# Designed miniproteins, single chains, continued (4): the designs that were tried, part 26

Each design is a single chain, and the fold is of that chain. pLDDT is the mean over its residues in the fold that is shown.

## One batch from the design tools (miniprotein)

Design m12875
Fold by ESMFold2-Fast:
Structure m12875 (fold): chain A 66 residues (1-66)
Amino acid sequence: SELRVQAILALIRKELEEDPLALSEEEVVAGARTLADVYGLSEEDKERVEREARRLYRELLEQHRA
């Protein structure tokens, strides 16, 4: 479900914005995967959530370095 994918990504963005250095990239991706599993997403949507969570983490780190 697109709504569930976006909800997971919104939660990740919020946590990263509140404490950008609390989690590693792999911890963020693992957390996103766990949420996708709990929400019962398809393997395709789980892979998308992992990819987008990794992208969000990298984008946020770049913003803090600029």
Scores: mean pLDDT 80

Design m12876
Fold by ESMFold2-Fast:
Structure m12876 (fold): chain A 61 residues (1-61)
Amino acid sequence: MIKSTSGYALTKEQVEKLIKEGKKEIFIERDPSLPSRGAGDGEVEALAKKSGIKVYYNKKP
């Protein structure tokens, strides 16, 4: 599994880059004490799933 590049939320552009590189799995580690990032996170996850990438949230690799 591939962790987020800097421990921050992934952007749509970063997900597209990972898809281009042929990555099949993404691990997004989120700090639960931080505010919700809203609908944007859901859109990014949907994009990854549509591209055949497995997305894991707050789960050990």
Scores: mean pLDDT 58

Design m12877
Fold by ESMFold2-Fast:
Structure m12877 (fold): chain A 71 residues (1-71)
Amino acid sequence: EFQKELDAGAIVVQLAVDRVIMKKHKLTKEELEEIIKRARSLLEQARSLGMDDVVAEIEEFIKEVEEELKK
């Protein structure tokens, strides 16, 4: 289905962009909280699409953001 493929691509691209931003910039707590909220939304979408590999990547990314929030 075309829409499913578009949604899957958008999820992967958004995750990659947020990951690059976190690595290149020191983010504020508010910025990190925004990223984690977005990542949790993407996780829900990936699960509904049955994208197990993407789900695992998003879960790992959420853990990275949570660790950054502790600093």
Scores: mean pLDDT 76

Design m12878
Fold by ESMFold2-Fast:
Structure m12878 (fold): chain A 96 residues (1-96)
Amino acid sequence: DPNLYETKGLIAEHLGDFELAAEWYKKAADIYESKGDYLNAGMAYYRAGQAYVKLGKWEEAAKYFKKASDLFRKAGETVLADYAERQAKKAEELAK
């Protein structure tokens, strides 16, 4: 159940455990993607990217923002895809 993992991610985020939040969001995203739910998969990977930003893990943040952008594009969500791509580029610059 991807919704259970998403809820666990939100709870971890509220507690300031961004590493655990990223793990739960990634699990939710993998399940959504396997079901062809590209919009929710993209949202969950985007949340994982944001958690990595909070940790200063810019390389991981860029990776998950790129995954989110690709999934938003598959979902036909061009505005969300462009936004996630911009966040990935910002994280890439900070990782250098």
Scores: mean pLDDT 90

Design m12879
Fold by ESMFold2-Fast:
Structure m12879 (fold): chain A 111 residues (1-111)
Amino acid sequence: SKEEEVLKWAREGLRKLFAEWIEKNYSIEEMIEGFKKLAEEVGDRLVEADLTPEEVRRVFEQLASYALFLIQIAVEEGYITEEEGYRLVNAFSEILKETLERTLARLEAKR
């Protein structure tokens, strides 16, 4: 399905983004900015795919779960501190909430 294709792309993009952030010793601010760009690109793909509001919410929920998983792995492997992990969880949650709201508004405007 188009939902599964966007989700697969988003998960792969997020995994690659985390790997690059860790390998290049990016700051937490650089990690947040990279995630914001990825979330915006996910929103664009969801609008292009013309998914339902329910499908859009599921993609963002799955992306949030996967991001949390990757943050936990980064903390467990010692790439970032537990405190930095909490900061990323909070920042990513806000980015996903705002991007979801904008994506849903863009889909409504297409009608």
Scores: mean pLDDT 86

Design m12880
Fold by ESMFold2-Fast:
Structure m12880 (fold): chain A 79 residues (1-79)
Amino acid sequence: DKKFREKLNEIIELLRQAEEADASGDEAKAEEYGKQAMKLIDEAYNEGFISKEEAENIKKRIEQKDYLTALASVSGILG
């Protein structure tokens, strides 16, 4: 499904940008990208692309500022 892959790739890109910002010491920008990623995760769940458990797990990692683990989880769903 094209829309499924596009949505998950957008989430991956936002999480990659969050990690880059965090690694550079820009915590405010990292949190901004993280919030954008969480919004897209909620949209992916509402569109039926991911399960509730997957959405909650990924959002938990973002809340912990563990952007790399969140990114790995989304990448795993893509296969």
Scores: mean pLDDT 88

Design m12881
Fold by ESMFold2-Fast:
Structure m12881 (fold): chain A 104 residues (1-104)
Amino acid sequence: AAEKAKKLIEEGNKALAAGDYETAIAKYKEAIKLEPTVEGYSNLMLAYVEAGKYKEAIEVYEEMKKLGLEPDALTYLNLAKVYLAQGKFEEAQKLSVKAALLES
């Protein structure tokens, strides 16, 4: 299960790099169904942000928290991008600081 989930994340990463957001989203969703990991959720959120699907990106973050997963720096960085796109600069700044602290 873990090995298959990791391969799906890798396939999603390749699709994302190619700008194929629909395939990336599908692969990451399949990965988190097999193994609900921080990496899987943070990459899914990134794919939604790159696709301009900000509501779905926020829903991914809320799902992570509901499952008791500790969001990583990438999760907070992507959430900051969503708020920045919505003109919520104060919220975006706070999340960017949170992401930087997690990389320290």
Scores: mean pLDDT 87

Design m12882
Fold by ESMFold2-Fast:
Structure m12882 (fold): chain A 97 residues (1-97)
Amino acid sequence: MIEHLARFGAGDVEEALEELIAHVPPDKDAIVTATSVRQEGDVLITETVVQRVEKGKQVGKPAKVVTEWDMKTGKLLKTTISNPGTKETEEYAKKLL
């Protein structure tokens, strides 16, 4: 996702968000439940909720991943993970970013 931002010349916020969502393959046993994006000056803040599923059933509680990106460079500035679910859900959320 960040590589796509840097590659395309940063500032294409919606494309970067779609790339994040598309990164969740069916074989990962997880789903992205919700995404939101807001801009504060030159910083893009993306909030993503990831829910682990196993054989179609939800396992553990969702993890909320908040990322802050520099819109001028497309670089990731900060990542915060809150509402830690199962260990597997937290690890999967980190792999998405």
Scores: mean pLDDT 58

Design m12883
Fold by ESMFold2-Fast:
Structure m12883 (fold): chain A 59 residues (1-59)
Amino acid sequence: EIEEKLEELAERFGVPLENVRAAVDALMTVEGLSPEEAVEKLEILLRNARATRADHAAA
């Protein structure tokens, strides 16, 4: 029941839903996280990535 959370992350960070889903699945597999924990971890990783460097992939 995490599909809505995956869609929120995809919209919020401008990544395809399939990529968000794959990343959550990888976190569950690699780190042994629950689905909810994997979603939370991915959100933190995406926020940190944006904070570290300016993302200039637009204009």
Scores: mean pLDDT 74

Design m12884
Fold by ESMFold2-Fast:
Structure m12884 (fold): chain A 70 residues (1-70)
Amino acid sequence: MEEARRKLEEERKLGAENPEAARTPNEVQREVGEELRRIGDGWQEALEALKKGDLEAAKEAIERAGGTWV
């Protein structure tokens, strides 16, 4: 509940100043990063690539870890 409330307040504050900022690529990258962390440390390379904004490098890291995108 606390995390949801924190995010809701941050989005509300950003939305008041910049509505478009409420749904930015930054939020997408964060959510994907959290999913990768849940999967495990073996995917840390993909997480590092996401932090740099290298989606292609992230996909390659996931493929090397035995994952599939399609």
Scores: mean pLDDT 58

Design m12885
Fold by ESMFold2-Fast:
Structure m12885 (fold): chain A 94 residues (1-94)
Amino acid sequence: LIEGLKGALKSLENALKAAQEGNRDEAVIYATFALIILSIGIKYADPETAKKLEEVRDLVAAALDALENGDYQTAIERLKEAIEKVKELIKELE
């Protein structure tokens, strides 16, 4: 789980950088990869951890919707929130 979350974190950081640079296609690719990792994590996590992962997944989904609508500012804010939640969760699980 922790290694998967570190992978999701790296993908979210790459998505944030791409969104900040106005690179929609790369931001979407990296955010989608993070969504896949988070979805796998939810499937194999305990209920308490799964609930926290679902909150992160919903933030990433909202960021993807914002990117699709050209709302880069909202996408950036949602990605930042997702990154902070993943960092906190990794720290809690260590």
Scores: mean pLDDT 84

Design m12886
Fold by ESMFold2-Fast:
Structure m12886 (fold): chain A 81 residues (1-81)
Amino acid sequence: SKEQELNDKIYEEFLARLKELHDRQKTIEELKKLSKDPKYREFAEQKLKEIEADVAARRSKMKEKRENYIKKLQELIEKLK
């Protein structure tokens, strides 16, 4: 049904975002190493927090899209009643 197609698209977008996180893992590890150096500690920790915040924001938007699709499907079901 159309419901399954919409659900599959939401999951595809979520998986694409997870792959982006994979690519950033090396950058995160390098920044963690820099944070052990007192000279670069503050800079590296700030950058790590920025990356984590961006990742969290993207995940939140993906969840919102998923919930919006589900609500639209529920509204269609109610119209059939």
Scores: mean pLDDT 74

Design m12887
Fold by ESMFold2-Fast:
Structure m12887 (fold): chain A 74 residues (1-74)
Amino acid sequence: DTKKKADKLYDESNKLKSSADSTKTSGDKVIKENSELDKDNAEKTKKVVDGVLSKLNSEADSKQSQGDALLKSS
């Protein structure tokens, strides 16, 4: 069933997006707390968080596109 495969890909995409949202919220909090004590450490943390967010969002978009392709191929 092509729809079940697409639904699974959409679920995986949504989970990755939720992980990105959680990572951003947690990262922003850590960066804010660290920026008051150590600006260099806060900047390094921001770069790491931005990299993780970029990867999660890219993977989510890829899963979404795969799901869309499966539904269109039917």
Scores: mean pLDDT 81

Design m12888
Fold by ESMFold2-Fast:
Structure m12888 (fold): chain A 81 residues (1-81)
Amino acid sequence: MVKIEFTIVGKKVTVELPEGEVSREDILKRVEEALKQAGLSDEVIEKFLEILRDIITDEYLTPEQAREAIKKAAAEVLKEL
């Protein structure tokens, strides 16, 4: 498994992805669950997922592409809150 770790609003978030290509929908679901497990507010989760949906335009991504997209969304959400 590929682990993607980042900090947002003082909370550590860990997203686990399978090795190989992952669907956009599976990435979005895994990120939502990771944000919920980290105890982020619904407002932060909704904004993060909105930004991530805008970043991910491909139906399938490599783990590296998913990592880049997730980290970019984490950086952008702080500007939107």
Scores: mean pLDDT 83

Design m12889
Fold by ESMFold2-Fast:
Structure m12889 (fold): chain A 66 residues (1-66)
Amino acid sequence: SEADLEAQRAALRQRLMREYDERYQKILDEAKSEEELRQKVAELNRQISATYQREVAALDRQAAAS
């Protein structure tokens, strides 16, 4: 159902936000320079965005096939 799909998308967003916060904090703790910090944060943003797009597309395909 649409409600189930929205709930799955909300759960995905919450999971990725927690993963982002945890990885961001680790980057802050471990980065040895401002350049390294910037590079690692940019990579984190890219990876989280890509994961979100892939998993949302998968949920949408599953919903369309049902």
Scores: mean pLDDT 86

Design m12890
Fold by ESMFold2-Fast:
Formats: C-alpha cells, sequence, structure tokens
Structure m12890 (fold): chain A 64 residues (1-64)
C-alpha cells in the first residue's frame, strides 16, 4: 500500500497529477502503472467530494 499512500499524500500536499506520476516514476514505478494509480486516486477523491479549503479563517486584521 506504500504507492497508494504516497499518491494520497501527494494529493494532500496539493501536488498535480503529473507531478505525482513523475515522482512515482523516479521511485521505479512504471509510467503507465503510475498514471493509472494516480488517475484512480483523483477520480476517487472527486467522487467523494472536493478537497478541503483553507478559506475558513475567521481572522480579520484587527488591532488588539
Amino acid sequence: SSIRNYVVNGIAKGKSKEEIVANLVDKGVDQDLATKIVDEAFASLEKKGKPLTNELAIQLPVEV
């Protein structure tokens, strides 16, 4: 499961599909296999929902 965990971590860090594929290839994964795994991971996350946004900051620049 190390490859799938690596893909999920890459997505969580905001890496692009192409960047994650390239990183897997650098680790010795075949490009076609890397592309399939990344495609499946992205499709699974898209189907489950959008990634979390950091726009929930309630903080305004207020003088304290």
Scores: mean pLDDT 68

Design m12891
Fold by ESMFold2-Fast:
Structure m12891 (fold): chain A 91 residues (1-91)
Amino acid sequence: EKELEDLIDKALELATEFARRVAREGSPEARRHAADMVKSVEEIKKGGNIDEAYKRAVEAGRRVAALVSPETRRMVEEAIDLIKKAAELKK
């Protein structure tokens, strides 16, 4: 439980940080997908329909990664990896 919570908290921290960067530098499309990823990670933290939220978070993150600078993309990919690790621990 603690390890799962730590992974989700770090993913949310990274997602909010790259969403702020995308708000300054990104296209409206990138901003939309970044916001979708943040919302999905928040839903995971609240304990909703977790399986759907994990899938949405990963999909939104992949869309953001395609639309941002290499530096911001690295942050997005790290957040995606944390979400995937959390999903494996949940099983």
Scores: mean pLDDT 80

Design m12892
Fold by ESMFold2-Fast:
Structure m12892 (fold): chain A 104 residues (1-104)
Amino acid sequence: MESVGEVIVETPYGTLKVKAVGTSKLPGSLSALTAGGVAAVSGGIAASLTPGISVEVESSGDKEKGKEVVTIRGSKGEARIVAEGDSATGKVTVEGSGRAVGEG
């Protein structure tokens, strides 16, 4: 598998489209491609910023496995969106007040 499709993520603060990306061919930094997918989430979330809502992005992993966590906090609770990938695949997981509702 060379990439994963677009995932629709519902949060208490809005609905986001997240694209987790992997590469089947890069021996190097996959965190950049996983970050690319999460950057789309971060962009959508940033556009949704209102007073009382905070957005944090955390990057971890190495060149073989990348992981990004986007955390949205506000009066309606915390939603955590995790995008992770390796050299072949990527995936998105949603924790807390958010949920994945399928491919978009």
Scores: mean pLDDT 50

Design m12893
Fold by ESMFold2-Fast:
Structure m12893 (fold): chain A 72 residues (1-72)
Amino acid sequence: AEDRAEIEEARRALAENPQELVDTTGLSEEELRDHIRLAEAEVETGRRLPAPPADATREQLRALLRAAVAAL
């Protein structure tokens, strides 16, 4: 229930002010949409995505995100 509420809140925030989220998070609109898609898939399938390595670079995190979305 909480995860679904957070996803709806994130979608609303992205729809209302995408530039503010880009500015505050440092993520692109595409990366923000990918995060929402993965969160939705986790809620719908009940599958938990593996945690990224603590020392992962932003580029590595982006590559992992894209691979996870492609696997949906």
Scores: mean pLDDT 66

Design m12894
Fold by ESMFold2-Fast:
Structure m12894 (fold): chain A 100 residues (1-100)
Amino acid sequence: SEIEELLEEAIELEEELAELARKKGLDDVYQKAVEIRELLEEIRENLEDEEKVRELLGRAQALLSEIAATAEAKNELEILKLTYEIMVILDKIARLIKEK
């Protein structure tokens, strides 16, 4: 499934984001990255429940926006870049779900 492949990519990028945040001492970003990963894992387990997936994606996107704002304020360009890449993937997942 294209959605499953995109979720795997997003989870891998979230692991990279969490590790980078940990290395930089950005504890708030790290905690949010872990929460997003948990939401993406829950999406994988509930792919047949379109309403639940939409709700979980919305929560993940909101957390990513918070990370992006924090990264911009702290001039953490590498964190911001990873966050943007994940946002693009989640946007693509949202569009694919809507097409079903």
Scores: mean pLDDT 88

Design m12895
Fold by ESMFold2-Fast:
Structure m12895 (fold): chain A 90 residues (1-90)
Amino acid sequence: SKVEELVEKIKKLAEEGLENPEKLDELYEEINKLMAEMAKLLSPEALEKLKEAHGYLLQAFEYAKEGKFEEARKYLEKFYALLDEVVRLS
């Protein structure tokens, strides 16, 4: 589906952020654009999961900027789990 395609692109960009922390701001803007595109395709239930996922992405990228990659990975895994729920609900 288009939602599944967008989720996979988002996950790839998020992984790149943890590998290249200097690109976090640029990658965050790209992910936000993809999430906005995806939001237009979602049911209200899936949209609530996407909003929750966005909060975990913010925390993951904040930890990554601080060099706290273990904490960043933990929040990124929560982000991925919610994106998988968005795909399931779509």
Scores: mean pLDDT 89

Design m12896
Fold by ESMFold2-Fast:
Structure m12896 (fold): chain A 106 residues (1-106)
Amino acid sequence: TLELSLKWYTEAMGDEFMALQFMVLGVISQSDPSKRQQAVDQIKKTIDLMRQMTSDTDLNTKVGDTMMNGYYQSSQLGSQKKFDDATNVIINTSQKLSEELKEALK
């Protein structure tokens, strides 16, 4: 189930996942208003698709790797105060996740 998949993922990622979530919110808040809205809209679309996910461990690993790689890239840009670039990485990562999830739901 989605609940079990998300619980497993949260337990596996632990404190690092929580730290990255706070960093992503901080980056988004510092970007241009148009980029903030795009990021919020893409994240919402990805979350809606994640609610349809199965307990497939291979899919969960692939989705997680994509998410973590995007968050690390965003964090690197945010540390350089490139907030718009960092927010674009979040948007692109969320779009890629949406595409991967849509393909898996076929």
Scores: mean pLDDT 65

Design m12897
Fold by ESMFold2-Fast:
Structure m12897 (fold): chain A 88 residues (1-88)
Amino acid sequence: STEKKVIEELKKIKTMEEIEELLKKYDASYDGFLGSMIAAEWIVKGRRPETLEELREEAERARNLPEEEVIKRTKLLAELAEKELEKL
């Protein structure tokens, strides 16, 4: 599936340029990608924002992440997505 291929490619990334190439390959937006990273962080924390204000704060924080943190959280997103696919 496309989802499995994306996960395998995300697990192999090392640079922001590789993330940009994957987004272009799958016609995905960077904002959509940041949203997925935020969702992965909610799973790790065991907490989900309940208000639009909290969602906006999380989105703003995600946009200001340094490249090293974006890469780290991308790998976390891939690991969590792989685990969710195993439940199917």
Scores: mean pLDDT 72

Design m12898
Fold by ESMFold2-Fast:
Structure m12898 (fold): chain A 79 residues (1-79)
Amino acid sequence: GVEEARRQAEALYRVLDPLQNNELNPAIQTLLDFLEIPPTPALTNREKLINAIADRLLANPGLQHQENLLISSLLEQGL
C-alpha cells in the first residue's frame, strides 16, 4: 500500500544519499531510469523525490517485485 511504498522510498533515500553537491548521484539516477521517472531539477527536493518513487511503485504493480530486488542490491552496496 501507500505506507509500504513510502517506507521503501524513504529507506532508499537514506541509504543512497541521492543529493551530493545538490545533484542526484549515479545510483539514484539508475533507479529513476529503472522506474521510468524523468530526472528533473525538482527531484533534488527530498519530499518530491520520495513521493515520485512511492507514486511510481504504487502505479506499477509489475515493478514492485523487481524494485524490491533492486533496492536490496543498492542497500547491500551501501552497507
Scores: mean pLDDT 67

Design m12899
Fold by ESMFold2-Fast:
Structure m12899 (fold): chain A 85 residues (1-85)
Amino acid sequence: MKEEALRLARQLAEEEDPALEERLAELLAAMDEAERAEILVELLRELGTHQLSDEELRELLRRQAEAAEAAGRLALAEVLRRRAE
């Protein structure tokens, strides 16, 4: 499921397709918070190669981890913090 979600997200970055958007949403809804966090981190790293520096990407991940911790999502916060290293 994770690989399919990443493939669909990359394809949607290149073209707009409502059917692919629906499928990606369905896959994300079936995932737990840790799985969604891994997908998000991988997408942000891929986007970072074009838009964000490694330092900016790490700072973004740290801020997202703080927000997740404040919301009581400790598992999500830990995944995001580890990836910010």
Scores: mean pLDDT 68

Design m12900
Fold by ESMFold2-Fast:
Structure m12900 (fold): chain A 71 residues (1-71)
Amino acid sequence: MSPEELAALREAYAILEAKYPGALAGVDLRDRDAFLAAVGRVLGPAAIEPVAAILGLADREERNRLLAGLT
């Protein structure tokens, strides 16, 4: 995992943890697939592909805005 991918994943974790406290506890942030599996458990499996696509965005502000808007 690149430093940029790791930074994006850590920011995504912080945003989702703020919205759903404790729901992502114990996730290894070095494992992208483990993070996406946890997203599927919390938000439902339909959220996995949208979150994966958002994590691929180069624009940090747009990425974080979309993550904050997830239901």
Scores: mean pLDDT 79

Design m12901
Fold by ESMFold2-Fast:
Structure m12901 (fold): chain A 96 residues (1-96)
Amino acid sequence: MTAMPSEEELRKMLEEQLARDEEAMRAAGEPEERIEQLRVIAEGMLKAVLEGKTEELSEAIKKAAAGEEEGFEKLKELGYEKFAEALKALLEENAK
């Protein structure tokens, strides 16, 4: 049995992972806007874990990634408006 991480511990782990990912992305020549989008998405995932909404967020992401407008609408309904905007920007970039 592993003890459940605290909110503070989960946030620290996320910040440490984001710092590593941001450094790797900058070293790879990724644009700053892409790094910011990743940060917004990661913060949204942490919020879902803390609120126990990971399943709802996952389903909305799957629909959005499949090109379904309902996925983005569901993300906004759940209070993940910035996450929805970042995800849409990433999907539109990959569609070009």
Scores: mean pLDDT 75

Design m12902
Fold by ESMFold2-Fast:
Structure m12902 (fold): chain A 111 residues (1-111)
Amino acid sequence: SYAERMRALLTPEVSTLEEEEQAMRDMATRLGLSQEEIDEIIKTSSTQEGVLRSIRLIGRALGMEEKAEELVKLIKELREGYDPEKAEKALELMRELMDAILAALEAANAA
C-alpha cells in the first residue's frame, strides 16, 4: 500500500531528506491539501509555527479539527513549561492523527 511505502521512506535507516519531502508531498496531496499549502508546509517545516500550521491543515483535511487544535494548544503549553502528563496527552493525539492519516491514505489507495 502507499502507507507502507511512506512508512519505509520515513524510517531513519533508509530515508533521505529528498525521500522524506516527497513522502510528505504525496501524503498531503492525497489528503486534499492545495499545492500552495503543501509548499508552505515544506518551506516552514523546520519552524515551530510551520509544524503547528501543518497539524491544523491535516486535522481540517481529516475532519479532526477539534483534536488538531487541542494538540496545537498542548504543544504551545509544553513550550512554556514541560509537563509529563501534557506530553503524554499530546502523544496520544499525535497517534490518533497518524492513524487517521494512514487510514485516509489506505482509502485513497483502494479507490
Scores: mean pLDDT 71

Design m12903
Fold by ESMFold2-Fast:
Structure m12903 (fold): chain A 118 residues (1-118)
Amino acid sequence: TKAERLAASAYAGDLELLVPLAEHLHEIDLDSPAMAFYARAVLNEKDVERLLEALKAAVESKAPVELIELFLTKLVAMKDAEALIEAYNILKNSGNPELEPLVKELEGYLKHLGIKVE
């Protein structure tokens, strides 16, 4: 209930809730309106630093892979190469085997852009 209410507030424009809510995404049902509200909040965010902080919190808290993909889709759309390199490092350093396909996909995308991953 509290997480659902905060997700609705984030969607309504309180994007400061994006990071603290990322730690609790594993507690929210994927079919819940709360998850849809959070997804919309991610798509509405324009602050790259907040997106990266929320991605890191979501990865560390083992959020659903579908939501991690949403963060990457938004970061790709923002066309910030440095942010994509940081996102790659966050995913690679997670040690989560379920994220391996996303790590490989992002590595391929960065290579296509002529960016060497450090």
Scores: mean pLDDT 76

Design m12904
Fold by ESMFold2-Fast:
Parts: sequence; structure tokens; C-alpha cells
Structure m12904 (fold): chain A 73 residues (1-73)
Amino acid sequence: DKEKELLLREAQGLIGRLRMVRELETDPAKRERLDELIKRIEEAMKNKDYEKLKELMKEAERFIDEVLAERKA
């Protein structure tokens, strides 16, 4: 399924962004949450749970936006 293939590719890109944000993050609690999001996304990809993957991707995007906004302030 082309749609599912695209979703998995987008999820891989998001994991890369989460890892980059984690490397720049100094707050231990935020680093733990980034690690948790990466783990949950990888697990959803492995299990081909596309509904959960979509939910986790939305959650991760919101968290990245929050972390990056705080760094700009």
C-alpha cells in the first residue's frame, strides 16, 4: 500500500528529527520524553499499527514544536 509506505517513510524522518532535538536538549525530563516518543514510534512501525503511529506522530510533532519554541525564547 503506497499510503502506508509513505507513512512509514515520514515516521522514519520524524524519528531522525526527534533524535536531533534530543541531542540539543539539556532538560533530562524532555530528553526522557523524546526517548519515549522515539521508542513508541519505532514499536508502532514494527507492529504495523498505523492508527497508533499516526497518533504518535501528531504527539511528537507537537512536542518538537514546544521544545523548539522554548529554545527560541
Scores: mean pLDDT 84

Design m12905
Fold by ESMFold2-Fast:
Structure m12905 (fold): chain A 69 residues (1-69)
Amino acid sequence: SAVQRRAGVAELRRLLESAGLSEADIERIERAFQRVPAERLGEAMRRVEEALRAGASVDELVAILEELV
């Protein structure tokens, strides 16, 4: 739903800002996240959180999200 996607985007931005990413990098990752099907949003968030903890690059985060489209 649009409500779930909006909530997911807000939480994603908060997570990325807390990790110290630039606005340009956050926008790039958010763009990839917007293409993820609604049923995979929970998996997308989990994978981003795990990858950030592992020190993944912006390119790696985008690639993970593109796998879920």
Scores: mean pLDDT 85

Design m12906
Fold by ESMFold2-Fast:
Structure m12906 (fold): chain A 98 residues (1-98)
Amino acid sequence: MTIEDIVEKVVKAYRDILRGIPAKSEEEKKYKEVAQLARFLPTERDPAKREELIEEIAKLLGVSKSTARKIVRRFRKQLPAIQDQYDADLIARLKALS
Protein backbone atom coordinates (compact mmCIF):
# COMPACT_ATOMS: atom_id res chain seq x y z
CA MET A 1 0.00 0.00 0.00
CA THR A 2 1.43 3.40 -1.01
CA ILE A 3 1.37 6.55 1.15
CA GLU A 4 -1.21 7.97 -1.31
CA ASP A 5 -3.49 4.92 -0.81
CA ILE A 6 -3.34 5.36 2.98
CA VAL A 7 -4.04 9.12 2.69
CA GLU A 8 -7.13 8.37 0.53
CA LYS A 9 -8.44 5.95 3.19
CA VAL A 10 -7.86 8.53 5.97
CA VAL A 11 -9.60 11.25 3.86
CA LYS A 12 -12.60 8.91 3.28
CA ALA A 13 -12.72 8.16 7.04
CA TYR A 14 -12.75 11.91 7.83
CA ARG A 15 -15.62 12.53 5.34
CA ASP A 16 -17.52 9.63 6.97
CA ILE A 17 -16.97 11.23 10.44
CA LEU A 18 -18.36 14.58 9.17
CA ARG A 19 -21.45 12.77 7.77
CA GLY A 20 -21.98 10.67 10.92
CA ILE A 21 -21.42 7.38 9.06
CA PRO A 22 -20.38 4.60 11.52
CA ALA A 23 -17.42 2.28 10.87
CA LYS A 24 -18.49 -1.08 9.35
CA SER A 25 -15.18 -2.87 9.99
CA GLU A 26 -12.12 -2.76 12.27
CA GLU A 27 -10.13 -1.37 9.29
CA GLU A 28 -12.61 1.54 8.85
CA LYS A 29 -12.56 2.15 12.64
CA LYS A 30 -8.72 2.30 12.50
CA TYR A 31 -8.74 4.91 9.70
CA LYS A 32 -11.35 7.00 11.55
CA GLU A 33 -9.12 6.98 14.66
CA VAL A 34 -6.12 8.05 12.53
CA ALA A 35 -8.18 10.91 10.98
CA GLN A 36 -9.21 12.19 14.45
CA LEU A 37 -5.63 12.05 15.81
CA ALA A 38 -4.21 13.75 12.67
CA ARG A 39 -6.75 16.63 12.71
CA PHE A 40 -5.94 17.50 16.38
CA LEU A 41 -2.13 17.14 16.10
CA PRO A 42 -1.53 20.87 15.19
CA THR A 43 -3.34 22.04 18.38
CA GLU A 44 -0.91 20.12 20.65
CA ARG A 45 1.75 22.52 22.03
CA ASP A 46 3.82 19.88 23.88
CA PRO A 47 6.48 18.37 21.53
CA ALA A 48 6.50 15.12 23.56
CA LYS A 49 2.71 14.74 23.21
CA ARG A 50 2.96 15.48 19.45
CA GLU A 51 5.53 12.64 19.15
CA GLU A 52 3.19 10.34 21.16
CA LEU A 53 0.34 11.15 18.72
CA ILE A 54 2.60 10.44 15.70
CA GLU A 55 3.74 7.17 17.34
CA GLU A 56 0.09 6.14 17.93
CA ILE A 57 -0.76 6.88 14.26
CA ALA A 58 2.32 4.88 13.17
CA LYS A 59 1.21 1.89 15.32
CA LEU A 60 -2.38 2.03 14.01
CA LEU A 61 -1.18 2.07 10.37
CA GLY A 62 1.75 -0.36 10.89
CA VAL A 63 4.25 2.16 9.42
CA SER A 64 7.35 4.04 10.60
CA LYS A 65 7.04 7.38 12.44
CA SER A 66 8.57 9.18 9.42
CA THR A 67 5.93 7.62 7.11
CA ALA A 68 3.18 8.55 9.63
CA ARG A 69 4.41 12.20 9.56
CA LYS A 70 4.21 12.20 5.72
CA ILE A 71 0.65 10.76 5.82
CA VAL A 72 -0.46 13.38 8.40
CA ARG A 73 1.10 16.22 6.32
CA ARG A 74 -0.65 15.06 3.10
CA PHE A 75 -3.99 14.51 4.90
CA ARG A 76 -3.86 17.95 6.57
CA LYS A 77 -3.23 19.65 3.19
CA GLN A 78 -6.60 18.22 2.05
CA LEU A 79 -8.57 19.24 5.19
CA PRO A 80 -9.52 22.82 4.03
CA ALA A 81 -10.92 21.49 0.72
CA ILE A 82 -12.88 18.71 2.50
CA GLN A 83 -14.29 21.22 5.01
CA ASP A 84 -15.19 23.74 2.25
CA GLN A 85 -17.05 21.01 0.33
CA TYR A 86 -18.86 19.85 3.49
CA ASP A 87 -19.86 23.44 4.39
CA ALA A 88 -21.11 24.12 0.82
CA ASP A 89 -23.16 20.88 0.82
CA LEU A 90 -24.64 21.75 4.25
CA ILE A 91 -25.59 25.31 3.13
CA ALA A 92 -27.20 23.92 -0.06
CA ARG A 93 -29.24 21.38 1.97
CA LEU A 94 -30.35 24.06 4.47
CA LYS A 95 -31.50 26.35 1.59
CA ALA A 96 -33.46 23.44 0.04
CA LEU A 97 -35.24 22.85 3.38
CA SER A 98 -36.15 26.55 3.77
Scores: mean pLDDT 77

Design m12907
Fold by ESMFold2-Fast:
Structure m12907 (fold): chain A 68 residues (1-68)
Amino acid sequence: SLEEEIEELEKRIAELDARIKELVAQLDKAKAAGNFDEVQTLEKQIAALLSERARLREELERLKKEKE
């Protein structure tokens, strides 16, 4: 159902938000430590998750309009 798809997307967005928060904390620690390789890896991972989050948010808005 549309409700189930909306709930699944909201859950996935929340899980991405939690993961992004963890990676941002790791990024701050890596920057403080001067670990250049880890900084680059974490920045790439964060960018990928932010892109996925944006896609899921667009899909969520589409489904909400469909329900109306």
Scores: mean pLDDT 87

Design m12908
Fold by ESMFold2-Fast:
Structure m12908 (fold): chain A 63 residues (1-63)
Amino acid sequence: SKEELLEEIKKELAKILGETAAEVAVKEMRQSGLSEEELRELLKKIKEAKNAEEVSKILHEYM
């Protein structure tokens, strides 16, 4: 489900950006109306990201 994907994305983002920034980003993803397919691709890219700069580039692609 979308909520399960958003929770996993939040967990992965928190590892790199911290919990507060991860929570804000996930709230924005919910408001943007991203599909389950887009969320799956986003999660994959976030898991492959090594630092905050890479995460920022990924997030800009989907916003």
Scores: mean pLDDT 82

